# Ledger of designs, part 66: designed miniproteins, single chains

Each design is a single chain, and the fold is of that chain. pLDDT is the mean over its residues in the fold that is shown.

## One batch from the design tools (miniprotein)

Design m2274
Fold by ESMFold2-Fast:
Structure m2274 (fold): chain A 73 residues (1-73)
Amino acid sequence: SLEEQGREFARTRALLLALEKGRSLEKKTGLKPEIKVEQVGDTTLRGTATAGDEVQEVVLDVDALVAEFLASQ
């Protein structure tokens, strides 16, 4: 369904943002970042980038991203 495609869009957005945070941490620390994307609630995705003791997070509203995807169709 288009809604499932919107949820995949949201997961992809979270991954891309976490990867951007990871690249920043790798440049800062010289360590390979660990990237994680998880659903922490019905409407929330958390993207995390970790390099050593450094952590960066991005939090996204799934419903807002699904609405953005549907509006772009």
Scores: mean pLDDT 84

Design m2275
Fold by ESMFold2-Fast:
Structure m2275 (fold): chain A 87 residues (1-87)
Amino acid sequence: DNEILEKMSEEEKKKLEELDKKVQEHAKLLDEARENKDGEKVKILEKAAKEVQELIQKFKEGKMSLEEFISKVEEIFKKTKEELEKL
């Protein structure tokens, strides 16, 4: 993980930091849903978290570009928001 950051440009690091902040905010929503025992919301958020973690792993392994990674994570967050709004 740290090795990838060492090889990245300053602009790429900034984009990754912005994405990481969004991932952390999403994780907070999951923790809040668990505390509230909202089983349906937990299910939606846990599925999204798993998909994001799989993308992080593929990115770390060099199997996708930063652009693809950001795009796919944003798509997951968009779908998650839409699913939560249907509750």
Scores: mean pLDDT 78

Design m2276
Fold by ESMFold2-Fast:
Structure m2276 (fold): chain A 90 residues (1-90)
Amino acid sequence: SAAARARAAELLAELERLRAEGRELLARLRAAGAPAEEIAAVEGMIAGLDALADYLRGKLARGEALSDEELAAVEAAVEAARAGLERVRA
């Protein structure tokens, strides 16, 4: 549907924003000599966001339908990543 396509595009934009924030945070942590565990945690979050963005972008590029379950899973992953980045920033 048009609504599902619009929602998928919104989620992809959100994933791209979180990826950019994660990369900026990672660069700052590395420059500051942060503990290896903190660096690894942010690297893991970025890798997960990259995989989701690539998956969603590939689906949209192929004109493949996104299920409600797939959209809900991406939304949950976006919320988890947002919370994770916020915790590391604190």
Scores: mean pLDDT 84

Design m2277
Fold by ESMFold2-Fast:
Order: structure tokens, then C-alpha cells, then sequence
Structure m2277 (fold): chain A 77 residues (1-77)
């Protein structure tokens, strides 16, 4: 199974992605959200610090200042 990333802004789901690494899944989710390359890179950096396994879902929130942070991690069943 791949790692999943969901990105939220103001509590709303704006992008989703899957990848073999947290950073790859996060880049795809950020691209799906239509974010700038600079924000995509920031989101990928935040995700790569997360100890995730295949099948896990990482939820990332982007604040009003454009700063991404990890909101939650849901482990595979």
C-alpha cells in the first residue's frame, strides 16, 4: 500500500495524494491542491519528517500565513 497525504486549508480538504514516501505523497497532494512550487516544497519537507509506514494517512494543515504543519497521522489498520 502507498502512503496517503490529505491537505487542509481553513479546515477544508483542498488536496490528496499517494506515494511510496511521505514527501512524494505530500508533493502530489500539494500539486492536486494547486499550490505554488515554494509551498509544495515546504509541505514535502514537513511530510518527510513524519515516521509513516505504507497504508498510513498523514493530514497536513496550511495556516493563513502559508505555513504547513502535521495535523494528524492515522495508522494503517
Amino acid sequence: MKIKVKIYKNGKLVGEGEGDTPAEAARKAAEDAGFSQELIDKIARVAESVPAQPGDTIEIEVDDDGNPYVKSITKAP
Scores: mean pLDDT 84

Design m2278
Fold by ESMFold2-Fast:
Structure m2278 (fold): chain A 86 residues (1-86)
Amino acid sequence: MERRLEAIEKLGEALLKEGVPKEVVEKLKEALLNEDEEEALEVAEKIREYLKLSDSPEKILEGFKKAVEAAQISEEEAEALRRALE
């Protein structure tokens, strides 16, 4: 549980550093905690609007996918997400 929260927090911190509003990041974190992949994907699409198709949109999506999988599946994937976001 705590590692799942930590992986989601790390994704949120990375998105905030990319200029995504805190309110949007918090909504994404809530969707990930509830394992609501559909809502999380909708919020991720909205996040792309704020990033204006940044130079690494694929990296943001990959981090998002890893956070969803880590939050749902295993501690090992959560650690991998944290390292990937560094």
Scores: mean pLDDT 61

Design m2279
Fold by ESMFold2-Fast:
Structure m2279 (fold): chain A 97 residues (1-97)
Amino acid sequence: KEEALKKLEEAEKELQQLAEEAVGELMSRDFEAGVAAAEELNRLRQEAREAFETKGPEEARKLYERMGELAASIASDRERVREATRRLVEAMEEVAK
């Protein structure tokens, strides 16, 4: 249980870092689009964290998957973002057991 929560925290931090990198890159090319993406990613992250605390890991998983898809759509290394999203989903499934 404690190990599963640590894996979840690590996976969430990795996805967040990759999302921030993707937003920064997008902002350098299209500032307006970058701001919009950052706002949506922050909203999804807040909703996912709240869902994890109030509704449980299944509801939070869906929101993190949406966050991962958005980050992948704007990232130069899409595969890396998808792999990080998969690790986060797996960690959440492990917590749900």
Scores: mean pLDDT 83

Design m2280
Fold by ESMFold2-Fast:
Structure m2280 (fold): chain A 76 residues (1-76)
Amino acid sequence: MKMSKEEFDAEVRASLAMMGLAIDTPRDENGRGKGIVDSGESVVDLWTRLLVAAGLAPAEARRLAEKFAHRGKDLY
């Protein structure tokens, strides 16, 4: 089953909060946070960016992001 974009954003935010990370993004005129999820950004690219920001090496971040995206395919 496909998750909504809002549900996915909530899951990403909850996961980062559990890791002790805070996303401090500017809001657009609609009150929406920027930089967390972009409609043109793939799930792999999103997770890779967030994991690199958390201090992982780019290669390791990409490996974990691909694993999360692959597992997500089986959950959706």
Scores: mean pLDDT 55

Design m2281
Fold by ESMFold2-Fast:
Structure m2281 (fold): chain A 67 residues (1-67)
Amino acid sequence: DARRLVYEAELEKALAKVRELYEAKDYEALKEFMENNLGITYDESWSLEEILEKARAAMRERYEAAV
């Protein structure tokens, strides 16, 4: 399924970007990416693990909505 392969590739890219920005402590770019690219309202209290789980959930929801 081409859609699943695209979803998996986009998910990996999104998670890698979130992790990169968090590790760089670029919280402004992280907030912008999460809100504008993932549609998630950023919460400053979230851990990296919580941010990654929110990103996974948003990407999965977008994939499910597209089918």
Scores: mean pLDDT 79

Design m2282
Fold by ESMFold2-Fast:
Structure m2282 (fold): chain A 100 residues (1-100)
Amino acid sequence: SMEEAIARAMELVDQLVALAEEAGVDPEKVVTMVVIGAHEVRRGVMSVEEAIEGLVSYFPEEYHEEVRELFLQFMELMESLSDEEAAAVMHAIMQRMRAR
């Protein structure tokens, strides 16, 4: 369901934000890169690998594997969604970031 997709996406984003805070990376920048990366991959402008490596490059080496795994799970979730469901997930992520 859309509600389950939003909940799972938020769980993955929350884990990426927690890693960003631990690593001294700006959480807002990480969320922005996740949203932009997912959008550009859906448009066919960027590969999943390019989006993942783009985000991973902002983290210290010790976080690379966990960030790669979490963002891959997020991208796989997004690929499984309709355009309407994907838009709802993106909207929920943006609203949550503004509310913190």
Scores: mean pLDDT 86

Design m2283
Fold by ESMFold2-Fast:
Structure m2283 (fold): chain A 85 residues (1-85)
Amino acid sequence: KPPSPEAVEKFFELLEENAKEISDLVMKRLGKLPIDVPRVERARATAEAVKELLQKAYQEGKISKEDYEEALRYIDHRLALEERL
């Protein structure tokens, strides 16, 4: 079954609630790079940080495999949009 729009909105709400944690993970990743990284590289670091959080949630049984896979597809879609800009 495809995810509902409500499931996508819930995903974004969870990202917003965890914005500081995601920011800290991105900063930790980018700490190996110069501070003036391109927007696309920052977007990739953010995508990887979110995927890491999702993998942990899946391993802990907090989300289903279908929800996990759909969230990964959505992240990849958003990253492609950032690359287009």
Scores: mean pLDDT 68

Design m2284
Fold by ESMFold2-Fast:
Structure m2284 (fold): chain A 75 residues (1-75)
Amino acid sequence: SEEEKRRALAESIATALLFGYYLAEVEGDKEKAEEMRKEMQRVFDLYREGASVEELEKLAKEIQKKYPFIKLKKV
């Protein structure tokens, strides 16, 4: 269903950003950790606001381009 796909996309993006957050924390990069936390909050906010599958797919591509060191799960 479209709702299952929206959920899977949001989960995939948030999980990848959470991994980025932990990497930044381990490296002691507090600014990068906060950036990752804010990006993750943005994903949750967009999902709650009813962002479409297309909007979440676009966001996934933007996040993957901006943070190539984290890997998004294929949905």
Scores: mean pLDDT 84

Design m2285
Fold by ESMFold2-Fast:
Structure m2285 (fold): chain A 91 residues (1-91)
Amino acid sequence: SQEAIDDAVAVARGFGLGVREADKVASGEMTPEEAVARLTAAVAAEGNPLFAESLLAGLAYMAKHEAKTHPEKAAEINAVLDAVRAAVAAL
């Protein structure tokens, strides 16, 4: 069904965006504040709740991955995750 396709696409796009923006925060290419603003805007624009859930999962995945070698970078990604979760809940 179209709903199943739309949901699958939203999940894939959300997770990918969470992973990519987490990587930019970890590399110093993007500030945590910029990431929170961009990710919150992306969730607001998308309209599919599975996108938001998947995006937060992508951030969590990258935080766990960074924690193995760079716990300070994992902490920054987790701060972005917590802030995006709070901002999305306020939408």
Scores: mean pLDDT 89

Design m2286
Fold by ESMFold2-Fast:
Structure m2286 (fold): chain A 104 residues (1-104)
Amino acid sequence: MEEALEYVEKAIEYAKKGDPIKAAEYLEKAAELLRKEGLDVLATAVEQAAKFVKEENDPEYSLKVSEAALEAVKLAVEDPEDVTKQVGGALLIIGTILDLELAK
């Protein structure tokens, strides 16, 4: 799970550098690690975040979504057995994407 945090932090670094495609690649890697840890709900949300970041190919969009993913993964890492924190993190990611899509 610390490795999943490292990959999301790398996604933020690439988003800040203006590389949404690399940001999406690191979000996908984070999702794979989360799935291996049994955090399937959060993993699915991060996978969808990666897809939207890649499809939008926009640095600001990628940064906002990657920052939401970091907060979500931090919540799950604090208590991996608490499904409520995993669901809360997934909802944070979904809400961030919906806000960005509605702002178009």
Scores: mean pLDDT 85

Design m2287
Fold by ESMFold2-Fast:
Structure m2287 (fold): chain A 94 residues (1-94)
Amino acid sequence: APPLPVPSAEELRAARDRLLAWLRENRASPREVTTLLVTEFLDLGEIFPELRDEFEAAARALIDLEQAGASTDELVATYERRFDALVARMEALR
């Protein structure tokens, strides 16, 4: 298959904002939020293989929090913190 186009940091942030808005509007459960946000981190690890282990660690952190009974707000807040840190690292590697 042809390589996926590499999104910009701005495009990634815009996609994040749309995903979080959708989760809020649809009143997604903690499990649904975790599934979607984990999928997003794993997909980003495939696009940015140099950061794959870090995206996998971020996905694992969300799974561990959901299993510990974290709220949707706690899951979203953890996702946003880890996303911002990983996007900053991605920008630093360019």
Scores: mean pLDDT 82

Design m2288
Fold by ESMFold2-Fast:
Structure m2288 (fold): chain A 75 residues (1-75)
Amino acid sequence: SLDEQIERLKVEIEALRYKLQGKDDEAFELLRKAGLDDAIEELKNMKTVEQLVGRLLRKIGDLIDLEQQKKKLLA
C-alpha cells in the first residue's frame, strides 16, 4: 500500500542517515528489525559518501512524491 511504501522509505532514510554519521551498527539493526534484507545488502555495497548521499536524496525525493500523492487522495 501507499502507507507501507512511505513507512519503508522512512526506515531506509533513517538508516542512511545513521551510516552517514558513522553509526553503521545502528543503521543495519534498524533495517534488520524492519525485515529489509535487500536494503541491508545495498547499504553494505555503497562504498563512498557520494553514493550514500545520492541514495539519500533519491529516497527523500520519493518520500516527498508519495506524501504529496497521499495528500491529493485524501483531499
Scores: mean pLDDT 85

Design m2289
Fold by ESMFold2-Fast:
Structure m2289 (fold): chain A 85 residues (1-85)
Amino acid sequence: SLEEQVQAAREKIPDIAKEAQEYLLKNPEERQKYIEQVREALANESDPLRRQILELVLKGLENLDPKYFEEALRLELEAREAQAR
């Protein structure tokens, strides 16, 4: 069911966020590239939810704290679930 698929995706969020953190720690040049891309996206984004997600991603990239990636992924999943209904 859609609800079971959403629950399974939600349970994977901490692992995805931690893998992203580990990748960024090993690839500092890619981290800087992503920071620049997210800042540019934020400058051109007018949608409040997309801005919130981008701001969380930027904080995750700048602080290398996986909790910000977890929150961004959670909000994106909630938005996708709402669109599927």
Scores: mean pLDDT 84

Design m2290
Fold by ESMFold2-Fast:
Structure m2290 (fold): chain A 55 residues (1-55)
Amino acid sequence: SPVDQLRQQTQQQLQQATAALNADPTLSDQEKADGIATVRATLDRQFAERVAQLA
């Protein structure tokens, strides 16, 4: 379904962003955690908005 495709895309984007933040040697552990939380919140919002457009 279109919703399942969007869910897979969102999960892939989160994994890529998490890996990039964790690989950044200039960021503290706290900055990495905050960055991951921000990306997750943004992707959750975008997913909800896109799902609403499919209804």
Scores: mean pLDDT 86

Design m2291
Fold by ESMFold2-Fast:
Structure m2291 (fold): chain A 88 residues (1-88)
Amino acid sequence: MEALKKEMDLGASEVALAVLLATSEGVEKEVVGAALDAKNGEEAKKKAAAIPGVSEEAAELAGKAQEARNEGDAKKALEYAKKAAELA
């Protein structure tokens, strides 16, 4: 049952990440896209920082979102991606 619970938690968070990207517009969509499309946290931070008007704090959160995603923690990735979008 542990595997099913983990899969359910991951699935819900992955759907929420996709919804966040799909429902975001303009700068928020670019920041969330940078967080999700990058290969690692450093690349995500650099991509987000390159977006005009994005704060360094938002770029750092985009990097953390991608790191959490690479670790398999979709819930933590979602939380960081939401905070990055809020600061954009």
Scores: mean pLDDT 75

Design m2292
Fold by ESMFold2-Fast:
Structure m2292 (fold): chain A 92 residues (1-92)
Amino acid sequence: MKVLIINAGNREKAEELKEELEKKGDEVELRDLSGLSAEEAAEKAKELVEEAIKEGYDYVIVVSDSQEKLDAIAKAIGPILVENQLPAGGFL
């Protein structure tokens, strides 16, 4: 599987998930948005998900240290994920 991990403020969880997926033979790209506001993270996550769809990614994972950032990102990328039938998960 080709997986995009978006770190919106939980680097330890993002690195843990990356290691677990890579041990299973998955290709993982980790993108760090932890320094961004909820609004900025949502806009960047949308760009990253659109790029991931073009590059044939199979799954998107968002990890965050705040519910506000996770909700903002989910609201921004949700319609794109549904339209392209791309599965996703979120972690706090």
Scores: mean pLDDT 85

Design m2293
Fold by ESMFold2-Fast:
Structure m2293 (fold): chain A 57 residues (1-57)
Amino acid sequence: NAEAEAAGRKGAEAAKGLTGSGALTAGQMTYREVLELGADEATARAYGRAAAEAGGA
């Protein structure tokens, strides 16, 4: 849904300035938030991983 997608994008942007454990934490937080907004687990994992990768985790 639109809210979950927006949360995923926000998580990736927030992660861009982070490295190492900070990027991993941002990925985990993005995963949880996207899940809580009603996305399925596969979608939430994809957004969480994208956020961690955006930060260079």
Scores: mean pLDDT 76

Design m2294
Fold by ESMFold2-Fast:
Structure m2294 (fold): chain A 68 residues (1-68)
Amino acid sequence: SKKEEIINKLKEKVEELFNQGLSKDEIEEKLQPILQKLLDENPDLTLDEKDEIIAEVLSYADELLAKK
């Protein structure tokens, strides 16, 4: 689905930032404008789907950081 495609792209960005040695706060700060751009480029997404994308991506960042 389109939602899954966006989540996967954002997860790839999270992994790139994580591999650069950035903290959770730094990852979230850099991810925010990328997330906003992707959501704005996909106007067919519902508010609920946008909230789910944000939640899934942030949960993924937490999961990666917890593995340290």
Scores: mean pLDDT 78

Design m2295
Fold by ESMFold2-Fast:
Structure m2295 (fold): chain A 82 residues (1-82)
Amino acid sequence: SEVLKQIQAAGDRITAVQRRAVEADRAGHPGAPQVSAIVQQAQLLYSQAMEYYKKGDNAKAKALIDKTNALIAQADALLAGL
């Protein structure tokens, strides 16, 4: 399933950006709390996408994964600016 592949890819990206956010916080970067907040929002949308996927609503799951990916991109941009 294409949607399942997108969900798995988003999960991997969340894991990677969460690790980087923790490292930025430990390094004392002033932007780290904002990155952590965005990652938490991405995790919430990811969980909702998984629930819709399990119910067979692939369209809603994809829309939520697209929003999750947008938040991850925002977190990546902020981390690149630290």
Scores: mean pLDDT 89

Design m2296
Fold by ESMFold2-Fast:
Structure m2296 (fold): chain A 80 residues (1-80)
Amino acid sequence: SEEDKKRIERFLKEAEEILSKYFTPEQVEKISEVLREFYEKDLKAKTYEELREIRDSFVAKLEEIAKENGVKLPKRLLGL
């Protein structure tokens, strides 16, 4: 829904403000794209099993971005 899209944009803005303290603008953009996909899939999930699969995929993508950019991800950032 339009309201869900607005919520995702608010969450992404807040996440970007936090991430910008630790990462370059390019890295923040890549992480924000992964977060957007995560939030969109999370909204459509109907079971806890689907949520787990979505979160596992998100973590894998985030780790891949970190490797590509030479960044070590703190465990606390996985809570974003």
Scores: mean pLDDT 71

Design m2297
Fold by ESMFold2-Fast:
Structure m2297 (fold): chain A 95 residues (1-95)
Amino acid sequence: KLEEAIKKLREGKYEEAVKLFESLPEDDAQALINKAIAYAFLGKVEEADRYVRRAAALPETSDIDLAFALIHLAISAVEQGKPLPVGVPLPDLPD
């Protein structure tokens, strides 16, 4: 369940959180964002980047949730000695 996966993420149980998120629909924007954050905390920068980009492609993805995921991805990249992620493609927003 999304709620249980987020609970594991809050408890610092990132591997368990990722496993729970894997059981959720692959087009769930909130699951993709939180999965990216969990991978970032695990130091898996490439996986975190992949899920952030997938979430960014979904119209339902909240800009603030995306920003939080990008911040955690950037922190993880710096901690792992990797370059900061270049811009994530965002959908065009209305004026």
Scores: mean pLDDT 71

Design m2298
Fold by ESMFold2-Fast:
Structure m2298 (fold): chain A 93 residues (1-93)
Amino acid sequence: MLVMLNGAPRVLKAGDTITAKAVNLDGEEQTVTLLVSKSDIDDDKYPTVTKPVRKGETVTLSIQLKKDKSGTIKVSAATLSGDYSTATVTVTV
């Protein structure tokens, strides 16, 4: 699978919304979990989504960044079979 963030490379700012996408590039349907690592710049909740994704389809997760924080966000996608992919973006104020 492939993880993408807001059409990177892009400069993200505090208060922006990050849209994370995981794309299933495999020939078979995969159950994909997309999650955002908790940090000082995201919501107090641990945002996640889990769903079946067919070849060429995407799972999408949107998160709202805190308006007064900078730092690093890490997004991870995992399948039940143990495939794992990550993307990292740096946020500035």
Scores: mean pLDDT 66

Design m2299
Fold by ESMFold2-Fast:
Structure m2299 (fold): chain A 67 residues (1-67)
Amino acid sequence: ELVERLVEVTGLSKEEAENIVKAIDDIAQKTGNKEEIYAEVDRLLEEGVSREELVNFIMEKYKEILK
């Protein structure tokens, strides 16, 4: 379950992790690249991404979509 992995890897609260998952789903819907975005997130979690790095990754994807 993605929320549980986010909490364990990054130290985010459950509520913060749920918000990140919602952001990932929103990005996936807007880009049409669900498989790609989830694969990138899985890779970051396997590599032990920090909270700050994960948030920056999501924000960067949003900037690309909202531009």
Scores: mean pLDDT 79

Design m2300
Fold by ESMFold2-Fast:
Structure m2300 (fold): chain A 61 residues (1-61)
Amino acid sequence: SKEIQEERKKLEEETAKRIAALGKKLKETTDADERKKIRDEIDKIMLDYARRLQELQQLEK
C-alpha cells in the first residue's frame, strides 16, 4: 500500500539521518567511554530499525 511505502521511506530517512549524525559525532569524539556510548546508541537504532522494518513488511502482505 502507498501508506506503508511512505512509512517505510520515512523510517529509512529518519534512521539514516540519526546514524549519520551519530557517526559524525563518533569521528569527533576521543573519549573511550563516550565513544562506547555512541556505538551502543547506533546499535540500538539499527536494531529498532530492523524490528520496525520487519513489522512494516508483515503489513504489506
Scores: mean pLDDT 84

Design m2301
Fold by ESMFold2-Fast:
Structure m2301 (fold): chain A 61 residues (1-61)
Amino acid sequence: GSVQQAIDYLEQRIPDYSGQQRQAIQQAVSLLRQGQVDQAIQVLEDAGLNGIAGTVRRIIS
C-alpha cells in the first residue's frame, strides 16, 4: 500500500461523515500529504474513527 492509497480511501469516506468526524478525516488527509502518518492515524482514533484508522494503518503498512 501507499500514502496516496490511504488519502484516496479517506477522501472517498468524507461524504459519509459530518461535523467533527468529517473535520478529523480532512485533517488526516492533510497530515498524510505532509508525510505525518502517525499523526494522521492519531487524529482519526481521537475522533472515534477506529475502523477508518485501522484501514489507513493497513494500507500504509
Scores: mean pLDDT 87

Design m2302
Fold by ESMFold2-Fast:
Structure m2302 (fold): chain A 102 residues (1-102)
Amino acid sequence: NPLTLYYRGLVALAKKDLEEAEKYFTEAAKSEDPYVQMMLHRIASEKTVQLAKEKDKPYVKAILKGIAKGYEKGKVKNNAIELLKKYFPNDKDTQKFIKSLE
């Protein structure tokens, strides 16, 4: 159930388990379910990234990485990659991650 994977991702974020969150958001994105896509797009909007405080940046990064890895192609994947490049430009781990998707 793709929606269950999405909610497991949210639970992992609440527990501050960023690795588990990225994993569940990746599997949720792989489902290509339209409702899950809408939910992922909502939590990974540019406005959400812009308004995130420094302490919350790791959570936003985990969501964006999960989305970018989970979708094979398309606008939602491309938007997640662009936000990672724009808001985490000096993060070496994020740069390496993006290169792994090429």
Scores: mean pLDDT 83

Design m2303
Fold by ESMFold2-Fast:
Structure m2303 (fold): chain A 102 residues (1-102)
Amino acid sequence: DEAIDAELLGAGVIKVKDPETGKELWVGGFVARDADGVVRGVATGVHEDREVAERLAEQGARIALAPSLEEAERLVRETAEFALEVGADTELAEEILAVLKE
């Protein structure tokens, strides 16, 4: 497997308040520099549980830094399965898992 020339700059969560409901939510995300030197920020999901948002951010970073397409696909499937279990982005997770089945 070929080493990827990508750099993780940071991963974490931000607490936000829904202006309509007043509910506190956590937004997970990461920032990485790709092989071309371009800095990219990615939001990985929103959840009321901080640990769920943190795990989605960690999985997103792992996918971005995956050493092969096969490993990236495995991590995407794992992340989609986790999202379905915790009720985060369930429609997107179902679509991803349907594609990965075949």
Scores: mean pLDDT 69

Design m2304
Fold by ESMFold2-Fast:
Structure m2304 (fold): chain A 72 residues (1-72)
Amino acid sequence: MVKETLTGKEFLEKGKEYIGKKVAVRLPGSEQPLVEGELVDVNEEGAVIRTDKGDVFIDKETLEKLEVQILE
């Protein structure tokens, strides 16, 4: 279940609050997530998401164009 939806820009500003939470990163208007997993870190360079297939780094410029959903 989706708890909160953030723009990539909003997520970069307040994303440290969500470290350890499940997140899904999507293209705006897409049903399928590009990346889904636990938020490991977020800083001014981007975010690291731990998936069952390994850790994924999404850079700041890419993340600002995406949507991030915080999952329950």
Scores: mean pLDDT 81

Design m2305
Fold by ESMFold2-Fast:
Order: structure tokens, then C-alpha cells, then sequence
Structure m2305 (fold): chain A 90 residues (1-90)
């Protein structure tokens, strides 16, 4: 179904964000160059924008509110990680 397709795409997008977040934490711990950290932040921002679009599609498809709450929580967590990393580059 269209709903299952969007859920699968969002799960894939969030899995990519999980991987980038882990890499971001590792790079910060290892004092990687600011340019390398910024590249990961930019990639995460692009995926966050995609995830927001997919969540809007799920809302339009009347997805289960419980599923939406879980996806929104994961999105907020990754948004916070990006903001904290940006502050460390100051």
C-alpha cells in the first residue's frame, strides 16, 4: 500500500540518520576537522528535511497516531543532535 511504502521510506531515512549521528559523535570525540563535521551536519539536515516531508505524507494518509509519535520523537532527537553539534563548531 501507499502507507506501507511511505513507512518503509521513512524507516530507511531514519536508519541513515542513525548511522550519520553515530559517525558525528565519533568525529566529535576524535576532534575531527570542523569541515568534516560540517559535512555530516549538512547531510543530516538534508535527511531531516526528507523525514519531515515523509511524516507529512503519513499524516495525509491517516497513519496510526502511535506510529507518528514514535517517528516524530526520533526526528526531534536527531534535530537536537545537529543543533548541539553546530554549537560545538562555534
Amino acid sequence: SELDRVIAELERTLAELDALAARLQSLIRDNAPKSVIQQIIDEMRALLARARTLIRELISLNADPRILTLFQARLIAHSSEVLLAERQLE
Scores: mean pLDDT 90

Design m2306
Fold by ESMFold2-Fast:
Structure m2306 (fold): chain A 65 residues (1-65)
Amino acid sequence: SLDTVIRVAAHEISRATGKSVEEAEEVLRRAAELGDVEKAAELLQTELGISRETAESIARALLEE
């Protein structure tokens, strides 16, 4: 489910970046709401400070599966 993908990704981002799980989850939900992989990846990269490659992978998991 989308909620499971968001939860798993939020925990991994929290571990990698030091941001809270709650902050990561909020940004991931906003990214999913965009309905566009490129826009979602840009938001994730900008807000969470993750690489474009990682952001694109997460955006695909949120939107293309």
Scores: mean pLDDT 83

Design m2307
Fold by ESMFold2-Fast:
Structure m2307 (fold): chain A 88 residues (1-88)
Amino acid sequence: SQQKQQLFQQLEQNSKDSLAQNGKDFEELGKKYFKEGVETGDVGKLKRGYLGFEFSGASYEGLRDLEEEGKKSRENAEKSRKLAKELE
């Protein structure tokens, strides 16, 4: 059925849009906490930055058109994790 194919395509697109939005939201959260952690030396904020970037990377990982955004989020997570460890 063409109607069922259109519904499936719409649901797939909605799922991809939700993952892309989650990736962006977690990236923004990661950037916020990383910045605050760097400025204040707060290990807890750097750990929150790490989690934000990890969740961002995980959200982007299944999206072919957002592969580079996923890679950048994973790189930012590692930077935040490394800095948190150095300040402990």
Scores: mean pLDDT 88

Design m2308
Fold by ESMFold2-Fast:
Structure m2308 (fold): chain A 98 residues (1-98)
Amino acid sequence: LAEEAKELAREAEEKGREAIRLGLEALRAADAGDAERARELAERALEKAREGGELGKKAFELAAKAGDKEAMKEAVRGGTTAGVGAIAAGVALTVADK
């Protein structure tokens, strides 16, 4: 249970980091006036952020069941990373829509 929670938390963080990378690329494209590329990258970032958030939630539930505080912290980190990616993507979409 704790080991499975840590594996899911790691996957959540990997998806979250990918979402941040894509969200920042989307923001740069929007700033450069490439609205089409900004939307494409932001949509991918939101998809990765959603996947990371779902994995982080599962990891937290399993870690809580196991009573493993360290695994719970790792799950929160993964979910938070995905959330930051979603915010970056949202900002890029807002800038692209002008």
Scores: mean pLDDT 82

